# Ledger of designs, part 60: designed miniproteins, single chains, continued (3)

Each design is a single chain, and the fold is of that chain. pLDDT is the mean over its residues in the fold that is shown.

## One batch from the design tools (miniprotein)

Design m10075
Fold by ESMFold2-Fast:
Structure m10075 (fold): chain A 74 residues (1-74)
Amino acid sequence: MTSADFEARVQAALEQGLITEEEAQQLLHLHYVEGESPEAVEVELLAILDRRGALTPAEREAARAAARALEAAR
């Protein structure tokens, strides 16, 4: 995932009303200010979407797999 891909996903979620402007700003801050990878911040975005019931079962499983892969890479 590139920074541009990540930014596009955050923008799409914000435009769809799935996240708040404050949550969008926090996700961008984690990547651009704190230096978290796009993959790590994608996991945070997916966690917000899962809490709101906005993920399909397939997307939820993919999010869990991504989180496990990120943890294993640390």
Scores: mean pLDDT 76

Design m10076
Fold by ESMFold2-Fast:
Structure m10076 (fold): chain A 96 residues (1-96)
Amino acid sequence: MSPNEAAAEGIEETSRLVAEILRKLGKDEEAERIEELGREAARYARAGDAQKALEKVTELIRLAEEALTEAGQSGMALSIRLYSFTPIINALITAM
């Protein structure tokens, strides 16, 4: 698998997992937006546009944290940021 495809796959997998958590918390609209942002970020990563991919991932992280915090899951929001998105951010920065 190419480095760009690996980054894209990581973005898609992580956004899908976050969306699933949000749906379980009744945040269906936010979950759909997370999946859309994940698809956009993965598309940019596959195209080799690490900067645009990172911009979309940053927007996705912000939306996920906001939705999880509103659902009373501030600890989960912090955990997802530190442990799920940090490897993706590092991969995109390395690809720049």
Scores: mean pLDDT 80

Design m10077
Fold by ESMFold2-Fast:
Structure m10077 (fold): chain A 80 residues (1-80)
Amino acid sequence: MPPPSPEVVARAAREIQRVFRENPDVLDINVETLPDGRLRVTVTAKTQEAAEKAAKELQERLSPIMREAGLPDPEVTAKA
């Protein structure tokens, strides 16, 4: 599968930055593009609850962007 377009990557990056900014307990958000075009996103936060909240927000914000691009839903993992 071809990699996601620059526009899709830019939209995803904006939503990731928004979630990071609005969730001060989030320490890191790691994003990897898998060979099938799926995004793997790992959210690391001070608490498991903060990580799960941010991961849910990312799943809800990124899934529509990926679907519009014809790509698989993102894999979002929460970590504390």
Scores: mean pLDDT 80

Design m10078
Fold by ESMFold2-Fast:
Structure m10078 (fold): chain A 64 residues (1-64)
Amino acid sequence: MPAPRVTVSPNPAYSGEEVTLTATGRSTVVVRGTAPEVPGVYSLTLEVDGAVSEPVELTVLPRP
Protein backbone atom coordinates (compact mmCIF):
# COMPACT_ATOMS: atom_id res chain seq x y z
CA MET A 1 0.00 0.00 0.00
CA PRO A 2 1.38 3.47 -0.81
CA ALA A 3 1.97 5.83 2.12
CA PRO A 4 -1.16 7.85 3.05
CA ARG A 5 -1.26 11.53 2.09
CA VAL A 6 -1.85 13.99 4.92
CA THR A 7 -3.25 17.52 4.85
CA VAL A 8 -3.54 19.90 7.80
CA SER A 9 -6.08 22.72 8.15
CA PRO A 10 -5.88 25.55 8.92
CA ASN A 11 -2.34 26.03 7.58
CA PRO A 12 -1.01 28.43 8.70
CA ALA A 13 -2.60 28.13 12.17
CA TYR A 14 -2.32 30.40 15.20
CA SER A 15 -0.61 29.25 18.41
CA GLY A 16 -3.06 27.18 20.47
CA GLU A 17 -5.58 26.94 17.60
CA GLU A 18 -7.43 23.69 16.87
CA VAL A 19 -6.07 21.99 13.75
CA THR A 20 -7.54 19.12 11.73
CA LEU A 21 -5.30 16.53 10.08
CA THR A 22 -6.85 14.48 7.27
CA ALA A 23 -5.04 11.37 6.06
CA THR A 24 -6.18 9.83 2.78
CA GLY A 25 -5.01 6.34 1.75
CA ARG A 26 -6.89 3.03 1.93
CA SER A 27 -9.24 4.78 4.37
CA THR A 28 -9.78 8.43 5.32
CA VAL A 29 -8.84 9.34 8.90
CA VAL A 30 -9.53 12.72 10.52
CA VAL A 31 -7.60 13.72 13.66
CA ARG A 32 -8.11 16.93 15.62
CA GLY A 33 -5.35 18.47 17.69
CA THR A 34 -4.09 21.78 19.02
CA ALA A 35 -1.35 23.82 17.38
CA PRO A 36 1.72 24.34 19.62
CA GLU A 37 1.94 27.52 21.69
CA VAL A 38 5.41 28.26 20.23
CA PRO A 39 5.27 29.71 16.68
CA GLY A 40 7.32 27.98 14.01
CA VAL A 41 7.25 25.35 11.30
CA TYR A 42 6.43 21.81 12.45
CA SER A 43 6.72 18.53 10.56
CA LEU A 44 3.78 16.17 11.15
CA THR A 45 3.17 12.54 10.22
CA LEU A 46 0.21 10.21 10.79
CA GLU A 47 0.07 6.41 10.88
CA VAL A 48 -2.98 4.92 9.11
CA ASP A 49 -3.52 1.16 8.86
CA GLY A 50 0.14 0.54 9.80
CA ALA A 51 1.50 2.90 7.11
CA VAL A 52 3.29 6.12 8.05
CA SER A 53 2.53 9.20 5.94
CA GLU A 54 4.98 11.53 4.25
CA PRO A 55 5.60 14.54 6.51
CA VAL A 56 3.42 17.62 6.09
CA GLU A 57 4.54 21.06 7.30
CA LEU A 58 2.33 23.08 9.65
CA THR A 59 3.17 26.77 9.96
CA VAL A 60 2.20 28.18 13.37
CA LEU A 61 1.84 31.96 13.63
CA PRO A 62 1.88 33.99 16.87
CA ARG A 63 -1.56 35.02 18.10
CA PRO A 64 -2.36 38.69 17.35
Scores: mean pLDDT 77

Design m10079
Fold by ESMFold2-Fast:
Structure m10079 (fold): chain A 65 residues (1-65)
Amino acid sequence: MSGRATVLEVEGDRATVRFEDGRIGEGSLLGPRHILAGVGDTGYYVTLDEEVKVGATGTYREVSG
């Protein structure tokens, strides 16, 4: 699955993102514009349109395997 995401919270190397369908994922900063977030047992790469901050938007892509 893929779609839009919004950063809700940033704390150190961790971030919380809300997906466009209302799901919330928590995960790690991989870089200034990249987050690996989990929802249940599924991982998602989030690529932000700008440097990570509360309110930043981006796209997510499901991580296979």
Scores: mean pLDDT 82

Design m10080
Fold by ESMFold2-Fast:
Structure m10080 (fold): chain A 118 residues (1-118)
Amino acid sequence: SAARRAAAETLYDIGVEAAKAFRPYLSPEAQKRVDELIKKAEEARKRLQENPGDETALDSLAAAAGEILSIVQRELRSRFTPEEAKALAEKAGFTVVELENGRLAFIPKKYATKPSDL
């Protein structure tokens, strides 16, 4: 669906921005895996441009985006406390939310929902 594609594209943009911002904190193996996932995501995006109904390509894009975010979150958790990771992410232009299971969610401030006041 158009909504699923928009969500997958947004998740991919978030993942790429996070991978770029935190690249110095990723291990060489994590950097290589992220680069591989970006390549797979770009191939999926090309397939979706040629056939917007390609559900396999949509699932591939969403899976690659999710894995990029998982890698970045795991690498930051291995090096930093939640407070340190949040400070680094906010300095890099992200809003960081700590989930109830101790996972971090990174959202570029351009995608963050602000209260509709003022």
Scores: mean pLDDT 79

Design m10081
Fold by ESMFold2-Fast:
Structure m10081 (fold): chain A 88 residues (1-88)
Amino acid sequence: LVDLLESLRRLLAQILREEYLKKGDELEAQGKALLETYKATGNKKDLQQALDLYYQASQYYFSSGDYDRANRLYDQALKLAKELGISL
């Protein structure tokens, strides 16, 4: 019984980690697309949405245990926040 519960716990943890990585990847891709749109149009709303997406992606990477990608995206979010004059 204990071994079965431990196996189920490990499987659930692995599924959650993979889901968090997938969500992080999706949000990072969306943020990058909006940042490219901002570079083409100068629309600050796209810049703000890219900031929000990069920040969210960093949180998902952090929750997945991928601290290198989490820190990279968080640093990018801070740079975008500075450009918008927002404290993150």
Scores: mean pLDDT 84

Design m10082
Fold by ESMFold2-Fast:
Structure m10082 (fold): chain A 108 residues (1-108)
Amino acid sequence: MEIKEKAIEKVKKATDELLKVIDDEELKELVKRLEKAAIELIENTDDPKKVEEFTETVVQLLEVIKELVEQKKYETAKRLLEKAIEAVENGDLSALEAVLLQGVVELL
């Protein structure tokens, strides 16, 4: 389905942009784990609206994590990535949205 292909491309692009600003190997591993979990969720989700909502939330979270890394808030970035991976692996959009909101607050 074209929607899934576009969703996967968006996640990969956001992941690649984030990886360009990371020197920490543990952070790189967590980002790659989130990418893998998000792609697996997209491939296994038949509801196009859920695919779009998860994709948009993951992309926005990766952008927030990039800003946290640029601010040298590495420990905060690691904690948010770990929570995001758990939310995505559980297919829990509400938990993923809560992680995104926490990340936005940490940028203030």
Scores: mean pLDDT 88

Design m10083
Fold by ESMFold2-Fast:
Structure m10083 (fold): chain A 58 residues (1-58)
Amino acid sequence: APSRLTPEQEEAMLEAIRTANKVYEELSKDKSLTDYEINVKASEAGAEKYRELMEEIR
């Protein structure tokens, strides 16, 4: 199916995914955090980055 996202929106989504993965890797090094806490924090970081970028490109 053809993408319904603009190139700018696709880049925003990719950056959000990269941000979530980076946060997940960094938090995974902290042995005091649960898997649940790591996943929640990584997901929140990704969602926040996506909102920030989407606000810019509208």
Scores: mean pLDDT 77

Design m10084
Fold by ESMFold2-Fast:
Structure m10084 (fold): chain A 101 residues (1-101)
Amino acid sequence: ASTPTVTVTAPSSVKAGEDVTVTQTASSSEERTFHVSITAKNLQTGEETFLGSATGTGTSLTLTATLKNTVAGETYEITGTAKDLDTGKSSSASKTVKVVE
């Protein structure tokens, strides 16, 4: 049994007021039931926002979520987590997004 592999895709920068589209993919060599979730942390304020979650069975599961109300000068850490519900094993990946004027 393998630990799920997680990839998170997000832009490295966005303009203030633009939405950040985040895509997380969890994958395994075996068919598994995954629970995936995406959160965004504002590194300047420490505020954490839950963006979405999904549960599905397969060798992969993809979740797309959107971070709204971006503010110039802020940096967000986007974290995707995947848990294999059959084994209890989990993994995570993170991307940083800078908000520019």
Scores: mean pLDDT 85

Design m10085
Fold by ESMFold2-Fast:
Structure m10085 (fold): chain A 67 residues (1-67)
Amino acid sequence: GSETLRRGAESARRLLEEGGGAGGLAAAYHQIMKAIEENPEADPEAREEAREAALELRKQSQAQGGA
């Protein structure tokens, strides 16, 4: 539900703040995307927040992995 997606977004924000490595960021991206697919009943707002967090994780993972 929405709580799962909010928790995912919160974890993503924390990982981004702590400077998680490329592998950790990529894993978090995958987990959030899976959670969005598995929680279609979640509020559209919560799903949008989770998608935005996932995209930021992906961007940072690619930036770190390409260095």
Scores: mean pLDDT 78

Design m10086
Fold by ESMFold2-Fast:
Structure m10086 (fold): chain A 72 residues (1-72)
Amino acid sequence: AAARAATKFLLAVIKEVNKLLKEGKYDEAQALVDKAEAALRATITDPSTLAQVDAIIDGMKKKIEEEKKKEE
């Protein structure tokens, strides 16, 4: 249940991050990812679920950095 809920939440965050990146709002995208990471770490205590979530969060952070580098 927790892994499924986390995945659904992360997919919604990924969608919003992609929208913010298209609008050039890199700082807002980074803030959204940071808030999502904090919320998930506060609610998920299972190490295997956290490892899966961390992989998705890292993917989003890399995407934001790559788009920001193209702009700057």
Scores: mean pLDDT 77

Design m10087
Fold by ESMFold2-Fast:
Structure m10087 (fold): chain A 91 residues (1-91)
Amino acid sequence: SEKEELLQQALKKIEEAIEAVERGDLEKAAELLSEAAQLVIQGLNNGYISEEEAKQIMEHLRAAAEALRNKDKETAIEHLRQAAEIVKKLL
């Protein structure tokens, strides 16, 4: 379905962001996180996810972005993993 395709794309971007953080490419991680956030917003706008689900995912993506600005890789990965788990439950 279009919902599953969009959510799988969002999940892939989050997982790629985790890999980028792990290899120290924080700039690439921030780009991938931004792309994941755009896909989450698209999912909300298309009615594929609820406002509550989108809020939970976006709060973790925002926390990860803040951690990346502070060069806190461990906290960034933790929040990206939490966002990924929420997206996985919606598939």
Scores: mean pLDDT 91

Design m10088
Fold by ESMFold2-Fast:
Structure m10088 (fold): chain A 63 residues (1-63)
Amino acid sequence: SSDIEALQKLKKEIEERIEELKKKLKEAEAKGSPKVPELKLELEIEEGLLGIVEGVINLLTKK
């Protein structure tokens, strides 16, 4: 299904953004940046979205 392919692509894009945010957060924490709380919030949002996308894929594949 094209819908499942689109969701799998979205999942991969979210996973890539999470990895980039983790790297940015580690660098910001090392520098004592005031952006640390903002980056933590962005990471929590992306991890939440990943959970939703995985849930939808599971429902569509009846895993």
Scores: mean pLDDT 85

Design m10089
Fold by ESMFold2-Fast:
Structure m10089 (fold): chain A 79 residues (1-79)
Amino acid sequence: LDEKIAEIRERALARTELPPATRALLAGAEVAEYLGAHEEAAALREAARLVAAGREEEVVADPRLMEAGRRADELIQKA
């Protein structure tokens, strides 16, 4: 399980054509989806899209997106 999660993260983070913050959010989304957290994965993908567009302030201002990120991190730590 942990090995598969590490593999998913490594592949997402290897996409050097994307900014580091966007890559981190997409890596989190892929891992969350793998763990069955589809709502959190969708929110992280929305956050990644906003960050890629230079709208990271909207992510920080959205409690839904911030809570989804926190929950995804908790799920990943428990897996």
Scores: mean pLDDT 75

Design m10090
Fold by ESMFold2-Fast:
Structure m10090 (fold): chain A 69 residues (1-69)
Amino acid sequence: SLEDRIREAFRRFGSDVSTLTPEELAKKYKLDVDEVIELAERIKEEGKKQGIVLSDGTAGAMAVMELSR
């Protein structure tokens, strides 16, 4: 579920979810900045459909999780 993915992002990245932007998360975890930003925006749109407003850091961390598979 979306809520499970949010909890996993906080579990894996901790304070980085609250302190880093999607660009900074991409650089720290050695991923492509544009791919992380694009996926983070799609995750925010998914959240809106479920009535959940995601921060940039939360969406960015979730994007890093998906791209790190």
Scores: mean pLDDT 87

Design m10091
Fold by ESMFold2-Fast:
Structure m10091 (fold): chain A 67 residues (1-67)
Amino acid sequence: MDEVMEAIKEASAAAKAGDYEKAAEILLEGLRRHPDSVVLRHALAEFARLLEEKGETELARRLREAV
């Protein structure tokens, strides 16, 4: 539980700093460790939508493939 929420917070902080690649890596690693986490899958889907709005289309596609 805490590890999932910690991953989301760390990814959010990285995205806020403009490091979208780091944010994506944190969420993807979290999902690999917790593949049944609905919370992480939802966070990844929402982040992918935000990345497309920012023009990070390739990263958004990678996140969608992971979900």
Scores: mean pLDDT 81

Design m10092
Fold by ESMFold2-Fast:
Structure m10092 (fold): chain A 76 residues (1-76)
Amino acid sequence: DKLIEEALKQLEKLGIKASREDVVTELIKVTIELLEESEDKEFKEKAIKELESKQDNEEETIKLMIEIVEELLKKK
């Protein structure tokens, strides 16, 4: 999947080496952890609702998780 390959490249740029399977698992973990750490309650609630609305489309969910991680890392 192209989105997983793009996620692999992004994680590699952050110094994380992972397989495709590890990338999906780590992306979920990182997304949840960063959302929990964020002080922006409105952003958290919006991100969670958006993820729930996209749950039927795996590619859109993965893309959204990447966008959430990028935004949360930018805010740190």
Scores: mean pLDDT 70

Design m10093
Fold by ESMFold2-Fast:
Structure m10093 (fold): chain A 72 residues (1-72)
Amino acid sequence: YEAQAAALVAETEKTKGPETAKKVADTLKLGLAAAKSDAHKQAVLDIAQAIGDGDRDAYLAAQARFAAEYAA
């Protein structure tokens, strides 16, 4: 997951700029630290990707998956 997180931050900085890349990096740092399972970690990556893309629907869907894993 660390390699995937680093790759996502690097790609976001290239395509969207350093401010968006910082938001993605901060989300990955906090979310991965809180994640309890591989599915939970994947939901964090999906949340960070949606932030990078500016896709609110994808963001809300990934956030719901993260919350469901936490509740389980």
Scores: mean pLDDT 77

Design m10094
Fold by ESMFold2-Fast:
Order: structure tokens, then C-alpha cells, then sequence
Structure m10094 (fold): chain A 57 residues (1-57)
């Protein structure tokens, strides 16, 4: 699974950076997990999932 993580890192490195930046802005780790889960579940980008979570609550 580490090898898979390396591959995903290439495509999700910037997404992780964005997620971390959002956390610095006042996003709880719990909300961040929700965003990532939504992105994977609906095959959305982190930004799209973040907007959906924000609209929900």
C-alpha cells in the first residue's frame, strides 16, 4: 500500500497542501476528513467536496 500512496502523492500532493491550508484557516480535522471522503466517494476534487460540506453545514 505504500507504493500506492507514492503514486497518489504525485496527483494528490497539491490537494493535501490545499487541505492543510484550509485547516490553517480554521477548518477542523473532522471537516477535512469529511471533505476527503466526499471527494473519494463522489469522485470529486477536494474543492468541490469542500463546498458541498460547507453548504451542508
Amino acid sequence: MEELKKLVELGESKELAIARYAALKGVDPETRKKIVEYAKKNNLSIEEAAELVDKAA
Scores: mean pLDDT 59

Design m10095
Fold by ESMFold2-Fast:
Structure m10095 (fold): chain A 80 residues (1-80)
Amino acid sequence: SEVERLLAEMERLARELLEELKKPNPDLKEILELVQRLQELFEQLRRVGPDDAAAQERAFALAAEVQKAIKERVASQLEE
């Protein structure tokens, strides 16, 4: 289904983003581009499957994991 295709693409982008964040010198441009693409896919999923609570929950969990990883990486770099 279109919903499953969008979720699979979101999972792929999330994994790629998490891998980039683990590098000692992450590419900030790539991270920003991946975040933007992930946000666009999340909005598409909400339009295609507005009543698919399970799919939206999975997408929300992926977004939350990515946001947490970004915040942890930024906090780590700002600590003295």
Scores: mean pLDDT 82

Design m10096
Fold by ESMFold2-Fast:
Formats: C-alpha cells, sequence, structure tokens
Structure m10096 (fold): chain A 102 residues (1-102)
C-alpha cells in the first residue's frame, strides 16, 4: 500500500520522523512517533479474510493530515507485513510471506 502523492509531499513537508509497524497475516498494529511537535501515527489492519487497510495520520502545529488506503485480501499462508515511513517521507510496504500449513 502507498499513500496518495499529495499526501506523501505533505508528510515530508511537515518533517515527520521515520516510523514503522509490523504485523502478521492477521491483526492490527500501530506505530506512533513524535518529534519537534510533529506526531505521526501509522495503523495497519490485516484481517484473516477481508480487505487490509492502512491509515496514516500526521499532526503538525495547526494542521492535521490523514490518509487511508485499502488493499485486497492476501489469501493463504502466513504473512508478515511491514509498513515504514522513510526519512524522505515515503511510505514503504514490505511483505514476507510463508505458505505453511495453518
Amino acid sequence: MEPHALAQEEFAAVGAPPLEVEFGRTGTATAEVERDGVRATLTADYPSRGKASLRLTVEAPGRVVEYEVSGDDTPGGTARTRFAVREDGRLVEEVEESRTGT
């Protein structure tokens, strides 16, 4: 999943610090970081069935920017998904998947 281009530009412009969240094939994970008055919150929800979702909220003095991205189901196996905001403000999704028995 990746945010809208405008969203990435605003995120970088507010100087949000890098953060990451990791979760298995099913579950919800949240990462929060605050630096120099800018707070970034990344929440990912990956159900065993249904649509995965990612929500990024960046709160700066006098401004709040919020993004939400939904993806398709990832059927089968065990997956570990990592979402990271890099120092350049880019959101990266990394998936490590093992198709092992339930």
Scores: mean pLDDT 57

Design m10097
Fold by ESMFold2-Fast:
Structure m10097 (fold): chain A 68 residues (1-68)
Amino acid sequence: SAEAILEVFEALREKGYSVEDIAKHLGLDPETLEKVIELAKQGKSLEEIRKETGIDPAELVEKLLDLL
């Protein structure tokens, strides 16, 4: 779910990872990652996030969990 993206992202931020560190691990520009997070905060579905950013949100969550 989009909520899972936010939960994992906030957990990584609490661990001391910067947005730039997280984006680098994901192979994304920081601006692209910030857009994904903003859409998730707006309550957009995973399908809407994928359509607007071109990023698979399920694969994104798996890569974020790899940093936890």
Scores: mean pLDDT 82

Design m10098
Fold by ESMFold2-Fast:
Structure m10098 (fold): chain A 65 residues (1-65)
Amino acid sequence: MEPLSPEQLKEVLKLMKELRRLVAENASDEEIQKQIDKLSEYATPELVEMVRSVAALQRRLQAAA
């Protein structure tokens, strides 16, 4: 498997940090989906699916208080 370039890796990390911030701030599903769409430009589909699953779990935990 081809590794991401250093520039792509930095962008992915930046987008991941922003996605986590949006989830923590209870952003709308539309805002979260836009951030996931941006991440998909740099990441594999498997990584995007994993990130989506983690975001869904975080929202569920927040909803449980």
Scores: mean pLDDT 71

Design m10099
Fold by ESMFold2-Fast:
Structure m10099 (fold): chain A 77 residues (1-77)
Amino acid sequence: SFEEEFEKALEELERLIEEMEEAVKAGDKEKFLKIAQRMDALLQELADKLGDKLTPEQRARLEELVARAQEIAKRAA
């Protein structure tokens, strides 16, 4: 159950990262901000619900996705 919730959250994060990349390429700042807000909300929900239950491997996967999102955000600014 927690494993399934985590995998679903990662799938959603990867989708949001792809949408964020496309928004940056298109110069769509409004869309970028909306995606960033949704990503922040999802990350907060994941941390609150599953943070203490994550394995080191799951934490590494999450950290890599967060790093990718931050790199994309840096290109937008």
Scores: mean pLDDT 81

Design m10100
Fold by ESMFold2-Fast:
Structure m10100 (fold): chain A 100 residues (1-100)
Amino acid sequence: MEELWEQMTEEQREVVREVAEELRVIGEEINVELAAKKYIEENGLDEKEKEILEKVKELLIEGIRKGESEEEIRKKLKTEEEKKIFEELLKIIRELESLL
């Protein structure tokens, strides 16, 4: 008995692969946005901290779109505050990914 994937044409398989890749990237971007929102709600950030959070969030989203590893994205961080926010966002993202 064949899986649904094995019943598909080559054209249908290509569409499924493309959609699956786009959905994965969108899902990862949504998790970054949700993590940033949760971090703001829990920590009550000032305007400077919000600016740093937005910069770190943009670096994460760009890295996801480019297929960069967490280590490659981490190397782009310049300040200790950027590194702190990055690690906190990764922690929240991992928690979100662990939800049912």
Scores: mean pLDDT 76

Design m10101
Fold by ESMFold2-Fast:
Structure m10101 (fold): chain A 81 residues (1-81)
Amino acid sequence: SELEKRLQELLEEFEKLLKEYMQLPNADLDELSKILQEYSRLVREAKEALKNGDEEKARETLERIEELIRKLRELIQKQKA
């Protein structure tokens, strides 16, 4: 499904950004830990919603994952500056 494809694309983008962030000097590991905990929870919720055919819940959860990716990208930019 399109939502399953979107989830996979988001997972791949998050992994790429996570690897980039981990390579930066003075990375905020406490903030990273919070992001990873939230990411794990949202991915679980997205997979469950997709399994149950709850398209509305899946879309909402994917949007929250996208917001988390945006937050990680902002942390990367802040550390590079």
Scores: mean pLDDT 85

Design m10102
Fold by ESMFold2-Fast:
Structure m10102 (fold): chain A 84 residues (1-84)
Amino acid sequence: MELVEKIKKLREEARQLLVDAGLSEEDADYVLTLIGLGKEDEAFRYLVEKAGLTEEQARAVVARLRSIVDEINKLEKELKEKTK
């Protein structure tokens, strides 16, 4: 139960970061999907072109999102192991 809540909070944190940067929830979900697929170059381009971020800001956001997505993936793996 607590792992599910932690995953939910991390997803909301990632979405909020993108929304605060000027993206819609749909655009935020698209960027998160790109990061999850390892398409960081496409995510970076989207942030610069759609959110109007500088290259430096977009790079920092991509790095933070990658960290959050990696944490979510670890927690999802742990959740799967506990449902054995």
Scores: mean pLDDT 79

Design m10103
Fold by ESMFold2-Fast:
Structure m10103 (fold): chain A 65 residues (1-65)
Amino acid sequence: SLTPVYQKALEVFEKTKDKEKAIEVLLEGLREELNLPEVVLQVARHELSKLSDEEFRELLKRLSK
């Protein structure tokens, strides 16, 4: 389940208020759980960085269910 990955990223974001750090935590978890290639992680990083702080938080909350 990817739920713990999203929960960890949300926890880091709420604690640090650092969206870039939370994105890296999320991508590391996705790499480990799904064995995603680096090019896919680069695309995901780019797309996630375009989200506002509120959009990113809501995405993580929704995916943590």
Scores: mean pLDDT 86

Design m10104
Fold by ESMFold2-Fast:
Structure m10104 (fold): chain A 98 residues (1-98)
Amino acid sequence: MEEEIKRAQLKLGFGASVLALLEAPEEDREKGLEKMEGILEEALEKLGLEDVVKEGREILELIREGRLEEARKRAIELFEEGKKKLEEAGVEVTLTEP
């Protein structure tokens, strides 16, 4: 239960952050990508959420390749998965879509 909640929180937060990054000016995206890579590295080291970290890195690679529509779709799916799982666990979600 607790591990699933942490996994859902990472999915929700990372998905929301990617969606915000995709709305940012192109000149700010490189800095945003660095911050998101740091989030994934910390999640891997502290939480061991290898599956979510791998998925997050694939999304960041899509952004680097200019495949922004695919990245957006995957980020939305990740956000919605996290939100649904947290709500099912009885955790109030204070973050909405950006």
Scores: mean pLDDT 80

Design m10105
Fold by ESMFold2-Fast:
Structure m10105 (fold): chain A 73 residues (1-73)
Amino acid sequence: SDKEKLEKILEEASEFLTKKMNEAVANNDQALIDKVKQVTAELQELARQYLEGKISLEEFEKRVKELLKELEK
């Protein structure tokens, strides 16, 4: 169901962001801390756009994956 897909996307994103924040804090990497905060804010805005019907679930998933890739480098 769409609810199960949404919950899975949010769970996986939350776990990844938590891992990256923990890595940044452990390394005292202020630039990475700031980037994780920025990506988290952008993810919250995408969730709002989805809930307001401005984007599809498929578009939401795609954009979330693109945001998370910014932290893989």
Scores: mean pLDDT 86

Design m10106
Fold by ESMFold2-Fast:
Structure m10106 (fold): chain A 98 residues (1-98)
Amino acid sequence: GKAEALAALEEMARAAEEAVEAAKAGDREAAERALERLREAARRVAELAGLGDLAERAVELTEKAVEAALAGDDLEAEIYLGLMHIVLGVMRLLIERM
């Protein structure tokens, strides 16, 4: 239902932030665990709300943010994370209209 989709979307946001924070700290293993949680939450949003394409884009943007952060490019990481939050914002609006 709508509540479960919004909860999964919130988990996507938390997991993405945790992945980028871990990557900025150089903790590759913590970043990979957070990305796995993000992918699981994205699958739930796809199943509950039919937003698989947007969920996939949010995951791709977070993966790029993590790669940039691990390479020491914090500005690039922040740009990708910002774009990811825009995608999540659009997904929230679509779920709230269900």
Scores: mean pLDDT 90

Design m10107
Fold by ESMFold2-Fast:
Structure m10107 (fold): chain A 100 residues (1-100)
Amino acid sequence: SIVLTMSGGGTFKKGETVTLTANVSNTGDKDIILKWYRQKPGEEKEFIDSKLIKGGTSGTLTVTLTLNSEDDSATYFASAKYKGSTKDIVWGDGIEVTVV
């Protein structure tokens, strides 16, 4: 199974820079596609970035955010799935970024 962990959320002030990290453990032989998404209130998940994690390795994907206004408040999700699969997508718990 895929193990996915995420970190870096919290409450921030305008003008701060925040780094979110997704880490995946890939102990199987199949490559994993690791992705980050942003979701603002009332909106669908927006794709941000992706990274290939080779089979038998662990990997990280980071997103660096510049927080300009309260409108930059969002929930961030990482997903991990085996390359070429549309099934068994592992979703991490949402990380909240709140701008005050």
Scores: mean pLDDT 84

Design m10108
Fold by ESMFold2-Fast:
Structure m10108 (fold): chain A 108 residues (1-108)
Amino acid sequence: DLELLSSLSAEEFKEILDVLLKEGVDLNAPLGDRYNHTWLHYAALVGSKELVEYLVKNGLDPSATDANGVKLIDYPDSLGRTPLHLAKERGHEETVELLLELGADPNA
């Protein structure tokens, strides 16, 4: 639940993420929420550069492609929004910069 996750501190989120990783969560898969968000969408919504870095450290591959060749970092939610779109819309400049460094397409 993204609303619950957005209420957590970065430290609390990392502790929960460690439990999810132990349970076998695939950080490269969509979350299965109503908007088909990925973990990168979540980090972009929150504006947490530290969360993006933590996800990549723990096995999220921004360059992983789906069956159609779409990179995880450019994966659209159910409204057609990429993680980069969400970070830009919310003014999270440091997160925008990191997503671009990780290979986000500004024209996706």
Scores: mean pLDDT 76

Design m10109
Fold by ESMFold2-Fast:
Structure m10109 (fold): chain A 93 residues (1-93)
Amino acid sequence: SMEKELEELAKKAEEVIKNNEEVPKEEREKLVRARMLVEGKRNGQEELARLALIESYLRAGRREEAERLLAEMGWTEEEFREKVEEYRKEAEK
C-alpha cells in the first residue's frame, strides 16, 4: 500500500505546484520526492527517479537519508554526480 500513498502524495504535489500553494518546507520536500519517484517508475526511468530523490534529500540537508539511498543503489557520491551529469547532457541534446 506504500505505492498508493506515493501516488496520492504525487497528485497532491502536482496540485500544490500548479496552484502555487504555500506548504511547510518538510511537507513540500516530501511531496517533491514522492512525485519524482512515481514519475520515474511510470516512465520506466527508475534510475532517474532515484537520482532525483537523492538530490532532493541533499538539497534538504538530509544527508543521512541521501547516503542510505546511495548505498541501496550501490553508488558512491562521485558515481551519483557522474550519473546526474550524464542525464543532464542527454537532456541538452
Scores: mean pLDDT 68

